Designed miniproteins, single chains, continued (3). Designs and how they scored, part 60

Each design is a single chain, and the fold is of that chain. pLDDT is the mean over its residues in the fold that is shown.

## One batch from the design tools (miniprotein)

Design m10067
Fold by ESMFold2-Fast:
Order: C-alpha cells, then structure tokens, then sequence
Structure m10067 (fold): chain A 81 residues (1-81)
C-alpha cells in the first residue's frame, strides 16, 4: 500500500500544479469580477486542504510549492479586482 499511496500523492501533486496553471491562464484572460472572486474562493478551499495532504504523507516541499503557487495566483487575481 505505501508505494500506491505515494503514487497517488504524486498524481495529486502533478494534477494540482496543472489545475493551478489552468486557473492562472483563466485569471489572465478574464476581467469579470464574479469569475475572479469565484477563483479566489476555489483557491481558499484548495489551501485549506493542504494540511490533510501533508498528514497523508505528501512531502513538505510539494505542499510548500502548491501553497506558494496559490498565494502568487491569489495576489495576481486581487491586482485585477
């Protein structure tokens, strides 16, 4: 099970990075405040999930990378609002 768990956590990490890249592109392409505020709410929910990923065995460096990307994206979105 340990190897399967680590594989799943790596998939979650990679998919999270891909999702954040997609959200960044969407945030760059839209000036709609309702869409931007919805993105901020989604990022807040994702950030609240990070401690559970760490507890499940995701490396601290991966969790820190995700958190940093979320915070940078939140900053970019807030600059447009």
Amino acid sequence: MAAEQQAHLEEIYQRTLEALEGLEKLAEETDDPEVLEALLKGLELLKKGLPKLLAAGMPQSHVDDIEKRIEELEKKIREKL
Scores: mean pLDDT 83

Design m10068
Fold by ESMFold2-Fast:
Structure m10068 (fold): chain A 80 residues (1-80)
Amino acid sequence: SKEKEVEELKERYLKMAEQRIKEMKAAGKSEEEIKAQMDQFIDSFVQELGGVYNLSPEELEKVRKELKEQLEKIIKEVLE
């Protein structure tokens, strides 16, 4: 189903983002730099998702918000 495919893509994206966050931490990047890079990655992912699954602007905004909240949590956990 579209719902399942979207959730699987979100999960895959979050795992890739977590790895990237760990790499940026190892490279000595600040929390602010990591957050800025993650915001750009969210924008790219949401654009791709909108093109593939014909999601409404409201659905895309919901996905963006959920990803931002989950990435913020991952950043805090990795940077502890």
Scores: mean pLDDT 82

Design m10069
Fold by ESMFold2-Fast:
Structure m10069 (fold): chain A 85 residues (1-85)
Amino acid sequence: MDELIAAADALEAATPAERRAALEARVKAATFPRLAALRAAGPGARPELIDLYVEATREALLELGAPEELAEAVAEAARAALEAA
């Protein structure tokens, strides 16, 4: 917990380009395993896995110091895309 807060503070002090690259890497690390699980699941399991993917995306953005509004908007966009698939 404390290490993630310290990492977020360090990212906020970094250049905008470095902070963006780190944010993208973290979101990918949190969401790609869940996306693979979602693709492997049958239709009955998809709603639960969509919820897990959306929450993982939101949490990763918040851990990296993204504004709550941005984290929420990205999570909702991810939900809409996954439900349409």
Scores: mean pLDDT 64

Design m10070
Fold by ESMFold2-Fast:
Structure m10070 (fold): chain A 85 residues (1-85)
Amino acid sequence: DLEKRIEELFERAYELLDELTPAIEAGLRGEELSEEAREKREELLRLLREAKRLLDELAEENPEKTREMASRYAALGILEAAASM
């Protein structure tokens, strides 16, 4: 079930997001990431890449569900943008 795998990936991503939020905020102020934050960022990027792949598969099979997943796509985009800066 793609939906369950996506849920599991986003649960892990949300955990990392909570831990990375202060570092992302510091980055927006021009401060560099700590070593721990960089490691968590790399793990987050891997999870986001996998989640995007699964979301794309689910959207292809169920276009109507894509609207319901808009918040997940938004979170994915925001996290990828922040982590890739």
Scores: mean pLDDT 76

Design m10071
Fold by ESMFold2-Fast:
Structure m10071 (fold): chain A 94 residues (1-94)
Amino acid sequence: SNALAAVARVRALVNETIDRAYEILSAEGREDLARELARRLAALGQKIEEAIRNGDLTAARAYVDEAVALLREHGLEELAEEFRAGMEAILAEL
């Protein structure tokens, strides 16, 4: 289904975003923050996946907004913009 394909794409984008955020923050000596951010992004990713499975695109968009805000809060503005664009592209196909 389109929803199943979207969930797989969300998971891939979340994992890529976590890896990149971890690399950036760890390189800055902020490893504890990198671990905390990775856990929070993973939890939001699971909520986005669940919202898509339930057909709740309003909830999915709200969790995307939370993840974007979280990335921006930690100075990861470019990564936040890339994450939003990728998520919007995935959700637009539903």
Scores: mean pLDDT 90

Design m10072
Fold by ESMFold2-Fast:
Structure m10072 (fold): chain A 119 residues (1-119)
Amino acid sequence: MTPLELGYRVGRLLVDPARAEEAQRLVDEMAKRKIDLREFAEGLAKGIAEATKRPAVVGVFDPEGRGALAVYEYDENGKAVLVDLREFETREELQAAIDEEAAKYGAGGNVRALLVEVP
């Protein structure tokens, strides 16, 4: 499974509270593999956006001090599209970027915004 495919699967599971344990098992499997955080963040944001039918702003941060942000929106044809993909060196900068991107979509409920820490 590619990091993007893994992120996509985790993202779809994270939006369903009944599947939280299944999502956690996949994240725990990642802890045993070195993954590309950009590809994982991209997949995670895509999965969340498609499952919720809302824009998704997703940050991923690892214990080695690397972070990635992915933003998915819906285009005029109703397709989820990647509009931003950036790397960060600190959790604080990543969180600030998530908050700034999420604010572009207005009041809560119009966007899914989260930071995922990989073990």
Scores: mean pLDDT 79

Design m10073
Fold by ESMFold2-Fast:
Structure m10073 (fold): chain A 94 residues (1-94)
Amino acid sequence: AKEIKERIAEEIEEGIEGLLKSLKESYGLSEEELEEFRKMVEKLIELLRKGAPLEEIRKLVEEIVEFLKSHGADEVAEIFRDLLKQLEEAIKKA
């Protein structure tokens, strides 16, 4: 569980600047909306790295997904849903 949480955290951290660019250029998010998204993602990375319970991680991912869907970024929301599914499947098989 700890190793997969760190791997997912690193993947998100490496991808965040690309996601922010896509949200700005393809979905038209404002600088304030991009800052809100960045803060949510940084909190998710922190929860993953400190080994927070799966339920706490799931709740934050659901909040990120809802935020993205409210701005029409359904494709980006699916990325976060897929990451959560990978984490849940890896924990279930361990």
Scores: mean pLDDT 81

Design m10074
Fold by ESMFold2-Fast:
Structure m10074 (fold): chain A 68 residues (1-68)
Amino acid sequence: LKTKLDEAQKKYDDAKSRFEQMKKDYENAKKTDPELAPQKRKEMTKAGADLAKAVAEYNKLKKEYEDS
């Protein structure tokens, strides 16, 4: 369980960093490269969905670990 929790923590951290980077890329594209903004928005939305899944898995495993 601890190993799975550690893996979920890493996935959460990676997904969070990816989402923050994609969000910055999207905001920058809106200001400097408007033609790229739709593509960057799609990348940000996908990263956000990945982050939501990682958060759910991490919270589930953390609760199971604490309940053990």
Scores: mean pLDDT 81

Design m10075
Fold by ESMFold2-Fast:
Structure m10075 (fold): chain A 67 residues (1-67)
Amino acid sequence: APGVLDPERLLAEVERALREHGEEARAAARQAPTLSALDSPLAQAVVEAFLTEDLEAFRARLEELAA
């Protein structure tokens, strides 16, 4: 289905990346803003989460995208 999204898996992956490689995750997000800005709302949400480190906002975005 086009709306198939595993928010629990994605949230866990991002949380793990931030905890283990917070600076690297932010550096990667900084280098990929143009890619995430194109046609991938999911990538935009991931990049925003890495830059802000706001997992609560990320969870809300994932639930919106899954709906």
Scores: mean pLDDT 66

Design m10076
Fold by ESMFold2-Fast:
Structure m10076 (fold): chain A 70 residues (1-70)
Amino acid sequence: SKEEVRKYADEKLEELRSKAVSEKQLNIIDSARKAIDKMIEDGYPVDFIKEALDNIVKRIEELIKKEKEK
């Protein structure tokens, strides 16, 4: 359901927030949340939204890892 995909997104993005080390990273995570909310509102399939979320999460995790290693 769309409520379940929203909860899934909330869990993934909150995990990223706990790992964030900069305000810029937090802003990127907040923007990702808004993008996912728009996909839900626009009626995209839940599988598509999950795939988009997973791609966004991977990108943000890579950014956090790079900045943490500096």
Scores: mean pLDDT 81

Design m10077
Fold by ESMFold2-Fast:
Structure m10077 (fold): chain A 74 residues (1-74)
Amino acid sequence: SAEFEALVEKIVELLSKRPDVSEEQLEKVRKALEELAKTEKDRDAFISHALNVLKEEGVLSPELLEELAKIFAE
C-alpha cells in the first residue's frame, strides 16, 4: 500500500543518517521492507515484521527504536 511504502521510505531515510549503518545493510533492509509493504495488509503486522527485519540485520538500537516509534505513531 502507499502508506506502507511511505513508512519504508521514512525508515530507510532515518537509517541512512546513522553512521553505524552500512550501505549494504541499508540495501538489504530496503529490499526486505519493500517486500513487506507489498505483501502485508495489516498495519500492526507490517510494523511488527519491519522491527524484526531491523533487528535481524543488526541495525536496531534503543535510540533508533525511539525514533521509529515516532514515525509509526504518525
Scores: mean pLDDT 81

Design m10078
Fold by ESMFold2-Fast:
Structure m10078 (fold): chain A 113 residues (1-113)
Amino acid sequence: MKEEVLKLLDEIEELLEKEKDKEKIIKALKYIQKAVMSILKHTDENILRIIGATLRLIGLLFDAERSKDIEELQKLAKEAIDILKDLVEETDNEKALKETLKYLKKALKILKE
């Protein structure tokens, strides 16, 4: 599970670096947010750190919705991916990883369209 999730995050990161459609970037970020929330729901370890990461990601999404600069959006997307990668590497909860994988597959679909 963890390896599959991290591989999918790498694919999404590469696509986000090249994506110039603001709507697609924002939709992908919303699924990344849902993935982080799934990790938060299923973990009792490092809970304050995961809450902090979740709040940072919500802030990034609000900034992305309001941004008119594609370069800034790509930077915010990179930060969101890095937050989620760190959380995934520290998560051994199978339910969290399965839900994360589900949302990342949806993000990937948006970016490939």
Scores: mean pLDDT 80

Design m10079
Fold by ESMFold2-Fast:
Structure m10079 (fold): chain A 59 residues (1-59)
Amino acid sequence: MPELELGEDINRPLAEYARQLGLDEAAEHFERADATGDIADHDRGVRLLGDHYAATTPP
């Protein structure tokens, strides 16, 4: 597919995953991105998840 519009649906499972991790702020950003299509909210959610992984993943 030359245009991967389905990639935008990843916001819902990312929001659920963030909720499971207790990252409510990241989940809120993904939930807003899912509802509005705002890529800035998606990016912010991804950054918050990345910060969590950086803090918990051993070298």
Scores: mean pLDDT 72

Design m10080
Fold by ESMFold2-Fast:
Formats: C-alpha cells, structure tokens, sequence
Structure m10080 (fold): chain A 62 residues (1-62)
C-alpha cells in the first residue's frame, strides 16, 4: 500500500517542521482512510521528528 508509505513520509516531514503534534495531524488526515495507514502514520509522526528530513529527502529529492 503506497498510500501508507506516503502518509508516513508526510507525517515525518511535518513533525520535523512543526514538531510531533503537526506530524500527528498529517498522519491522521491521510492515514484515517485505512486502519493500517493511520497506525503507521501516527507512529512515524511521534518517532520521525528529527529523522523526517532524512526519510523525505531520500525519496523525494534526488
């Protein structure tokens, strides 16, 4: 499910910019469409704050 991976990446990026609360909100919005995506996005938002830039940059840019 590519949507789950995308939701997790967006949550980590948002957490890096606005902190873990922002990551949680992004994860809820995209992950809420499916139970598995919601759980993965919420987890990534909490854990992915400092790692968000690395995760998003690895696939998004270059």
Amino acid sequence: MSSAARAAALAREAAARGGPAAGGQVGYKWGNSDEKGQAQAAEAGREGGPRGAAASGFGAGL
Scores: mean pLDDT 53

Design m10081
Fold by ESMFold2-Fast:
Structure m10081 (fold): chain A 100 residues (1-100)
Amino acid sequence: SRDEEIIAEIKEMEKNIESLLDEYHNTDPNDKRKRAVLFTAMAIYNAGILYLLSQLPEEKRKEVIDELIERYEKLKEKYADDPEIVSFIDKMIENLEKLK
């Protein structure tokens, strides 16, 4: 179904964010250009997720949002020592809560 295709795309975009977060965390803090590029890519994927979530019926949207928030809270724990990543994840969770 269209909803299943949208949910699959959201999950793929979220996996891309996880990979980019890991690369960001492992990037030299002095490599400001690479960090900026990675951060921008994560922001673009997050905007894509929010757009796709808005296309889902309310019941399915809420279920997917709850799954994403749980996943992002776990990522926040994983990267607790990186305040820039934690701040980015907090903003992603805030945006997801507003979309319920």
Scores: mean pLDDT 90

Design m10082
Fold by ESMFold2-Fast:
Structure m10082 (fold): chain A 68 residues (1-68)
Amino acid sequence: SKMEEIAKQLRDYLLSLGFPQEVADLVAQGIIQGKYDQAIAFLAQAAKKLGLEEEAQQAIDWLKEQLA
């Protein structure tokens, strides 16, 4: 439940930062599955292609605070 709540908040946050729904959904799924490093790596690659690297870093920093 807590992980599903974090994943939902992350998905909504990524959408608000301008990420496509497909990217936000795949990252959220990775978090729910406990595949944090893979989800972060995927987000970083998507961000580089979209010119949203600073926005991705904000989302990653937020996620790390939630998991602390």
Scores: mean pLDDT 87

Design m10083
Fold by ESMFold2-Fast:
Structure m10083 (fold): chain A 81 residues (1-81)
Amino acid sequence: SEEMLKEAKELVEEGYKLVMEMREVGVPESVIEEYKKRFTEIMKRMEEAIEKGDVEKFKEEMERLKKLIEEMKELVKQAKE
């Protein structure tokens, strides 16, 4: 779905912005590196799912990406408060 690919792109862009925000609000670099690693692993699995035409796997990885983005947002929120 073109809509799913658009949503994935928006989540990826949001993830990169959140990494920058995590640094600005003083999240430890070790924590940032852990989230970057998880993000990269999800991206690789999404790319593999697209290559194989595995829509179910792509949806699974999208849900994992959404969860990761929410965790990153919470870290930024906690660091600001």
Scores: mean pLDDT 85

Design m10084
Fold by ESMFold2-Fast:
Parts: sequence; structure tokens; C-alpha cells
Structure m10084 (fold): chain A 99 residues (1-99)
Amino acid sequence: MDEALQLGKQAILTLRNSSRSARVLADEGKLEEARKLVELMREFGEEKVKQIEPLDPELALGVRSTMLYQLSNALASLGELEEAKKLLKESRELTLSLG
């Protein structure tokens, strides 16, 4: 069983679900809770990239790209459009570098 692939799939799913939760919190006006969840997403994503990188460097870049994309979506819901644009650009550049 591919351990790196399972870690990557779980990380991507968790980041996607957390981003959705942060957007719901922002829509409900719970901006402080949404912001805290965004910071937890950053910490989680960085930790998972670090765990996966020695096993599968390309998958680790894919997880980082997903983290940046999902963070961008959550930050846009918080009205932080300039930071969201920056992270979206970084995510797209990483995706292009993977081929």
C-alpha cells in the first residue's frame, strides 16, 4: 500500500474540508473563528508537506499547491482579496512547475 499516496490524499481532503468550514464560518460572521481555522490550515499543510517530501517530492508539491489554493478560497471569503490573489498565483505556479 502506497503510504505517501494515502498521506497525500488525506491531507488534500482535510485541507479542502477545512477551507469549506472556514468559508461557512466567514459567511456566518464568525470571522475570528474562520481566521483561526485558516492559520491551523497553514500549520497542518506545512507539516504534511514536510512529512510527504522525503517519500514523494512531487506529491508534496501537489499538497502545497492544494494548501495554497484552499487557503486562497478561505481568505477570499474573509475579504482578504490581495492575500488570496497572491496565494492563488503561487498555487498556479506550483501546478505549472509539476507539468
Scores: mean pLDDT 86

Design m10085
Fold by ESMFold2-Fast:
Structure m10085 (fold): chain A 100 residues (1-100)
Amino acid sequence: MPSEEEILAEAEEILAQAERLLGADHPIVRRLRALVEELRRARTAEELEAIAQQMGQLGKELYEEMQRRGVPQEEIERLVRKLERVIHLLLTRAAQLRAE
């Protein structure tokens, strides 16, 4: 099972890529940064599930914004796959915490 530190590191990588593509002050980037900060403080399965749900919603907005800016489709797909992986890891970790 991936550690919370591994999930956080992958989430921070997504944040860094989004900042490079959209700019640090973009509303989507600011929301993603807030979710990464929430992830650092998350202690329960419910908190991880809530973060995963919010990341899923934000991922749709991020995809649309990147398309609107003319970001290459390959780069959009790479970032979306990384985000989907983080969501999967969060839900997997939440399930593990509920089983314990």
Scores: mean pLDDT 84

Design m10086
Fold by ESMFold2-Fast:
Structure m10086 (fold): chain A 91 residues (1-91)
Amino acid sequence: MLSERIEGRVVRATPLSDDTALAEIELPPGARAEVGDAVLVLVDGEPVAGGEVTRVEGDRVTARLELAPGQGVEGAKRLVGAKAVIFARAP
């Protein structure tokens, strides 16, 4: 199957544990993501979290993310404003 790369921005992140967070990601107008799509979050070009979309609401999605080792609870706060790349299925 083909996949599309959608770039969005993390607008909110809530720590669930030392190594997991729930993130709200704003997508460009007209972008479409689905529950289960893979997500990678980059801070200054470096991957800091990865996971999957758990909810879609228009151009905003919620994703459950695993944080890179050593980030801790404060790692979730670093995600706000970061680039999120969503690997969505192409039409």
Scores: mean pLDDT 76

Design m10087
Fold by ESMFold2-Fast:
Structure m10087 (fold): chain A 55 residues (1-55)
Amino acid sequence: MKTIVKEMEEGEIFTTTGDGTLTYTNSETGKTITIKVKKGQKIFGPKGTYTLTED
C-alpha cells in the first residue's frame, strides 16, 4: 500500500491521489477521524496531519 502524509494548515485543501482511506489526526488533542476517499477528492479540514493510505 502507498501511504502519503501531509501536514495541513487551516484553510488548506488536499486533493487525493488515489482511492483509499484518509486518516486525520489533530496534533493538539490526538483525536483521529478516518474516512473512505476516492481519487481526485478535495479534502477540507482543520490544521493537522492527513494520512492517505491508497488501496
Scores: mean pLDDT 79

Design m10088
Fold by ESMFold2-Fast:
Structure m10088 (fold): chain A 94 residues (1-94)
Amino acid sequence: MEPADLKDVERAELARQSEEEILARIEQGLEAADKLLADPSVSREEKLTLLEYELQVFEALAEVAAELGMERVAAASRRAAEHLRQKIAEVRAA
């Protein structure tokens, strides 16, 4: 999915979901990423692909939330993106 398509999807979801639902989705995404990293059955290449996709989702969410003045969601999404960037770097270094 192109970054512009992700921003459009996240803009629609932000208009329909409560702040609590969006924050819960961010936490669920981070939990899923941590479980993926701990799974020995998933290849390094598959882990990187899935983590890079999730990073794009959180970056799109952060930009759209900031545009809409949803500063709490934007801040949480930026922290999630930074966490994923660090994990991607660790996987690549291993």
Scores: mean pLDDT 82

Design m10089
Fold by ESMFold2-Fast:
Structure m10089 (fold): chain A 65 residues (1-65)
Amino acid sequence: AKEVLSIPASKLKEHSEEFREAKLRAETLEGLILILEGLNLPVPEELKKELEEAIKKAVELYKKE
């Protein structure tokens, strides 16, 4: 899962638009959670579930390519 999120932008051109959008969503949610944790703010469980779903979608799209 984390390996999928670590793909550099230059290699994203080899993947579908749907995968790039799913990866960007997952990275945005992960970044937000990391910022909240760094600030010692509570992370909503809904936000964690959205991240898990976004990662799952990105991984499934990656496997189809």
Scores: mean pLDDT 74

Design m10090
Fold by ESMFold2-Fast:
Structure m10090 (fold): chain A 81 residues (1-81)
Amino acid sequence: SAADEAELAQLLAEIEEALRAGDWERAAQLLAEAMERFPERQAEINRHVKETLRELHPEWSDEEVEDLLQELNILAYKLES
């Protein structure tokens, strides 16, 4: 629904802000919330996080971006009750 799309967009924007601030714990918490609310959108959520990381850290290799994305997903999984 349009409301679900708006809610996901807001969560993705908040994840972007946390990543920009270097707040990995907050980013993982928001990622956990997004994955719980939108489990069918996992690929889209991860794509957005990856693109944001590449934009914020153009000096990082693709492997470094993928490694951090994996670590954020692991942390998000541990935070999800």
Scores: mean pLDDT 84

Design m10091
Fold by ESMFold2-Fast:
Structure m10091 (fold): chain A 78 residues (1-78)
Amino acid sequence: MSLLERAATLSATERRVLAVMEQYALNPQITQREIGELAGVSQATVSRLMRRLGLRRISDVLDLSIEQLEQAVLKVTA
């Protein structure tokens, strides 16, 4: 299942966490705790969301985001 499809079922809070992860995905010093603080949630919430989306590392969200951009373009322009 794609990140876009999973994102459609996410709550507003979960979408905020995902957006923060995408913003900081290239920062090698970022932690789940810091993502949680920036999104206004606990580290446990970030960890559970990452597992639900199939993300093993925060940087994995960038690879999935690129793939989802391609899928979104195909769906909108098709």
Scores: mean pLDDT 68

Design m10092
Fold by ESMFold2-Fast:
Structure m10092 (fold): chain A 77 residues (1-77)
Amino acid sequence: VKPGYWKGVLFQRGDRYVLVATTSDVPAEDLANLVPSEYEIVEEFETKDPEAKLREMGLEVVSVSRLGDVTLYYARR
């Protein structure tokens, strides 16, 4: 991942979203284990600001959780 960037994997279930963001070289398959199986990967990207990226997509961040070197952003439309 580029310096100052986060690797983001966005998961969706209906109007509910989970963005899993990390600065580490963690495979998307391993990041999927942090999200319930009913959620599907809808996008992968790199961003300097995960919350700003979610807002640009029209999503509201409702909570944030940190799990070691991974941050989970829970969002909805």
Scores: mean pLDDT 80

Design m10093
Fold by ESMFold2-Fast:
Structure m10093 (fold): chain A 85 residues (1-85)
Amino acid sequence: DESKKLIEIGEKFIKMAEEYEKLLSESFEGQAEEIFKLGKEADEFMEKVVGVNLNLSLPGSVNQREGIEKAKELGEKLIKKGKEL
């Protein structure tokens, strides 16, 4: 069922984006490695599934907040499309 797969993928995108956003909002030593790991997993997942790389794992590359918002937007679009099928 393509509908169920799209919804599941979209929910995963939103979850990854929210987890990454939460890690970025925290301020204590040791978060950098966890942020990098989650960003890399999100980038790999997005590239593999939808062919989009938001460079969430690249330190100093532009705008991590923009990447988070784009990931949420893509996830919401996937869920909506899945529900419409």
Scores: mean pLDDT 66

Design m10094
Fold by ESMFold2-Fast:
Structure m10094 (fold): chain A 94 residues (1-94)
Amino acid sequence: SSLSEELDKLISELEELGRKYREGKISLEEFKKQVQELLDRAAELAEKAGLHAVAERLREIRDRLPSMSEEELERAVVEAIVLLSEMRDQLEAA
């Protein structure tokens, strides 16, 4: 589905963003801003899919981003990727 394709794109963008940050190509603040934008898009896709609990969890992660340490941010990005991957798999199985 087009929704599954958008989820795959978001997962790839989050992984690439993490790679750029680890390589020192972007600052922590830029990393947080771009993760926030990707999580906002992910939450909208979750709502469109009827996955309201997933959308709420993605928004909770987003709202905490400004106050996160580097370690907390790394864990949050991994959690978001897992959530998006589970959504993709559910949508492809349906």
Scores: mean pLDDT 85

Design m10095
Fold by ESMFold2-Fast:
Structure m10095 (fold): chain A 79 residues (1-79)
Amino acid sequence: SKEELRKKALEYLKKAAELSKDPRTKELAEQAARYAEEGNLEEAIRKAEEAGVLASIADDQEAMKAAAEAVKYLSKALE
């Protein structure tokens, strides 16, 4: 269901925020989670993708992976 996909996305966004050492990546993951909770999945995807890009630049593989998984679940929930 879309609700289950959204819950999975929120789980991964929380994980991305917790694993990230870069406060900007954490802030973006937290913003993505707020947008997802509000039902604004398009903005949630944008913020999660930005978090993934910053994690990649920081070579933070675990945060990047968590953000990427969140984007996958958000995209499935949007469609």
Scores: mean pLDDT 86

Design m10096
Fold by ESMFold2-Fast:
Structure m10096 (fold): chain A 97 residues (1-97)
Amino acid sequence: MEEEAEKLIEEARKLIEESVKKLDETAKYAEEVGDTELSKKLREAAEILRKDGEKGIEEARKKGLEMAQDLLEGAKRAKGAVEKLVKEALEKVRAKL
């Protein structure tokens, strides 16, 4: 594995892990305020992101730099989508408190 590829994979891993954590924390808050359906959807999104992230990391390690670059760009897009989803979910949760 090339040094540049490993650095990109590590950065992508951190972004994926942070995004999964934000989804899990937001799902817990949604459950606490009685929004069970929102909690379920957020937990499902977290599981999908975790599984896709693990697969992407494995593929990037096998295929090298180009796949590692694609993985990092995917992780950045996922972070943006998760931040938007979390913001909207927290606004709904706060409105019920």
Scores: mean pLDDT 84

Design m10097
Fold by ESMFold2-Fast:
Structure m10097 (fold): chain A 137 residues (1-137)
Amino acid sequence: APVDLSSKAFVESKVDAMVACAKEVFGVSVPKALILGLAKKESNFNMHAKSPVNDAYGLAQLSVKDILEGKATLLTSTSYTAKNIRKVLGNQKVAALEQCVVEKLKLNLDPKNFKERFDNISLIHLTAVAVYLHLLR
């Protein structure tokens, strides 16, 4: 899939706050390049990326079913990745990370705009995955 430059600019504008939250909540210095690399790997920075074979959409390839059922957060998602993140990072730290990202970026996690919902939740998911991978290195 081609790189969406507007989607890439969106992630790049948010990454400093995401890195700051990882440091505040987990005490770890996650490289900006890791968060950007995850967004590139999952969707090639395409906020409209629809998986042809899986129930996945957007920057972090989140489950459409989970988001529509209100299970989109890392604490409620049924995905294997979200379950592993909760097991390794712990529910309290995951909740604190979500709160930090929401506050620093002034995110609405339940917007009426479906695309904005995926974009905002994807930023939190990308931050948590980056922390998870950094701690396992």
Scores: mean pLDDT 69

Design m10098
Fold by ESMFold2-Fast:
Order: sequence, then C-alpha cells, then structure tokens
Structure m10098 (fold): chain A 103 residues (1-103)
Amino acid sequence: MAEYQEAGAILAERAERAEAAGARDAAEVREVAERLGDRALRALALAALGDDEGARELLGLDEAELEALRRAQDNDPTELDPAAVEGVLDRLARAARADAAAA
C-alpha cells in the first residue's frame, strides 16, 4: 500500500510545480497522483495502459513494465515478479526527480 502512496506524493509535487508554471493539464495530473495509492486507480491504470498509448506516456512506462502490471492485475503468482512492479514505481519517482533536477 505504501509503495503507490509514495509515488503519488512525488507526482503531486510535480503537478503543483507544473501548475505554478501555467501547465494546462496540471489539475488532471494532480488528481491522478492523489489516487495512486488507491487500488481502484491502479486497476484502471492497468486497463488504460492496455488500451491507450497516452496513458503509457502519462505513467512513463514501456512495454515490459506494462506487461508486469497486467500480470499483477491477473494475480498470477507464478508469473508475477514483485520487483518488476517496484521497478515501475521507481521509474516514476526517478522521472519526477530528473525533471526537478533539470529545472
């Protein structure tokens, strides 16, 4: 549970920064970030990543990371690698930090 909450906090900080800079989609990013710890949002994100390429860009995921999340959705103990799911969260955190460092 705490893993998604931390990623959500990082994205919320990024959204606040983007809003201060006048970004038009900052409110939407903030709403998504606040719900990252929500299991329902995680399930919706998995479904959206399967159907919408825009969702991949929003979450900053590649195909391998998307596949790991879909396996988590299926709750398949043999195929599910918790480290792959953690890798997705770490990548989101790194992307937020890299953006902050570049400014």
Scores: mean pLDDT 47

Design m10099
Fold by ESMFold2-Fast:
Parts: C-alpha cells; sequence; structure tokens
Structure m10099 (fold): chain A 100 residues (1-100)
C-alpha cells in the first residue's frame, strides 16, 4: 500500500501549495499548483485515517482556503479557482468521512 499521509503532513503540504498558488504569476505555475493540490488530496483520501482525523483535516482546510480567498479576493479568476478547489476538496473529505 502507498504510505499514509498524517493530518499534519497533509495540512503542511497544502499550506505550502496554497501559498505558492497565491504568489504564482503565470498560468503554467497556477495550473501546476492546482494539479499538485488535487494529487495531494487524492493521496490523503487513500491514507489510513479515522473519521475524526479526516474531520480535523476538513476544519483546518476550511481555514486555509479562507486565508487564500482573502489574498486573491481582488482577482475574480483566482477567486473562482480557489472556490472550485475548496468545493472539490471538501466534498472528497466528506465522502471519506461517510465511508469510515
Amino acid sequence: SPPSLSVAEFISRMRELLEGFVSAKSREEVDEYIDRMNSLVNHFMRSDLSAEQVRSAQNEMRELFDEAMEKVSSDPVRALQIDTLEGITMMSLQVRINSL
């Protein structure tokens, strides 16, 4: 089995990727950060975790997305990208909680 991601590792890596996304200047960099975040979420969804651990990650991810949204609020394209990524991420985490 692939190695499990802990909640702390997942949140730490997601924070770094969101900071990179916010600071990205090119379309290519933006797309790379979105792809890496989606890959990280998919890896976390395959990790051996309790429902309580996934809910903890869900709560921390909401805070990270809120912080990112404030930083990109003046850019409607970036704001829509964050909103879309948040929706997909939160849905994935909720599906995982319901399966545990």
Scores: mean pLDDT 86

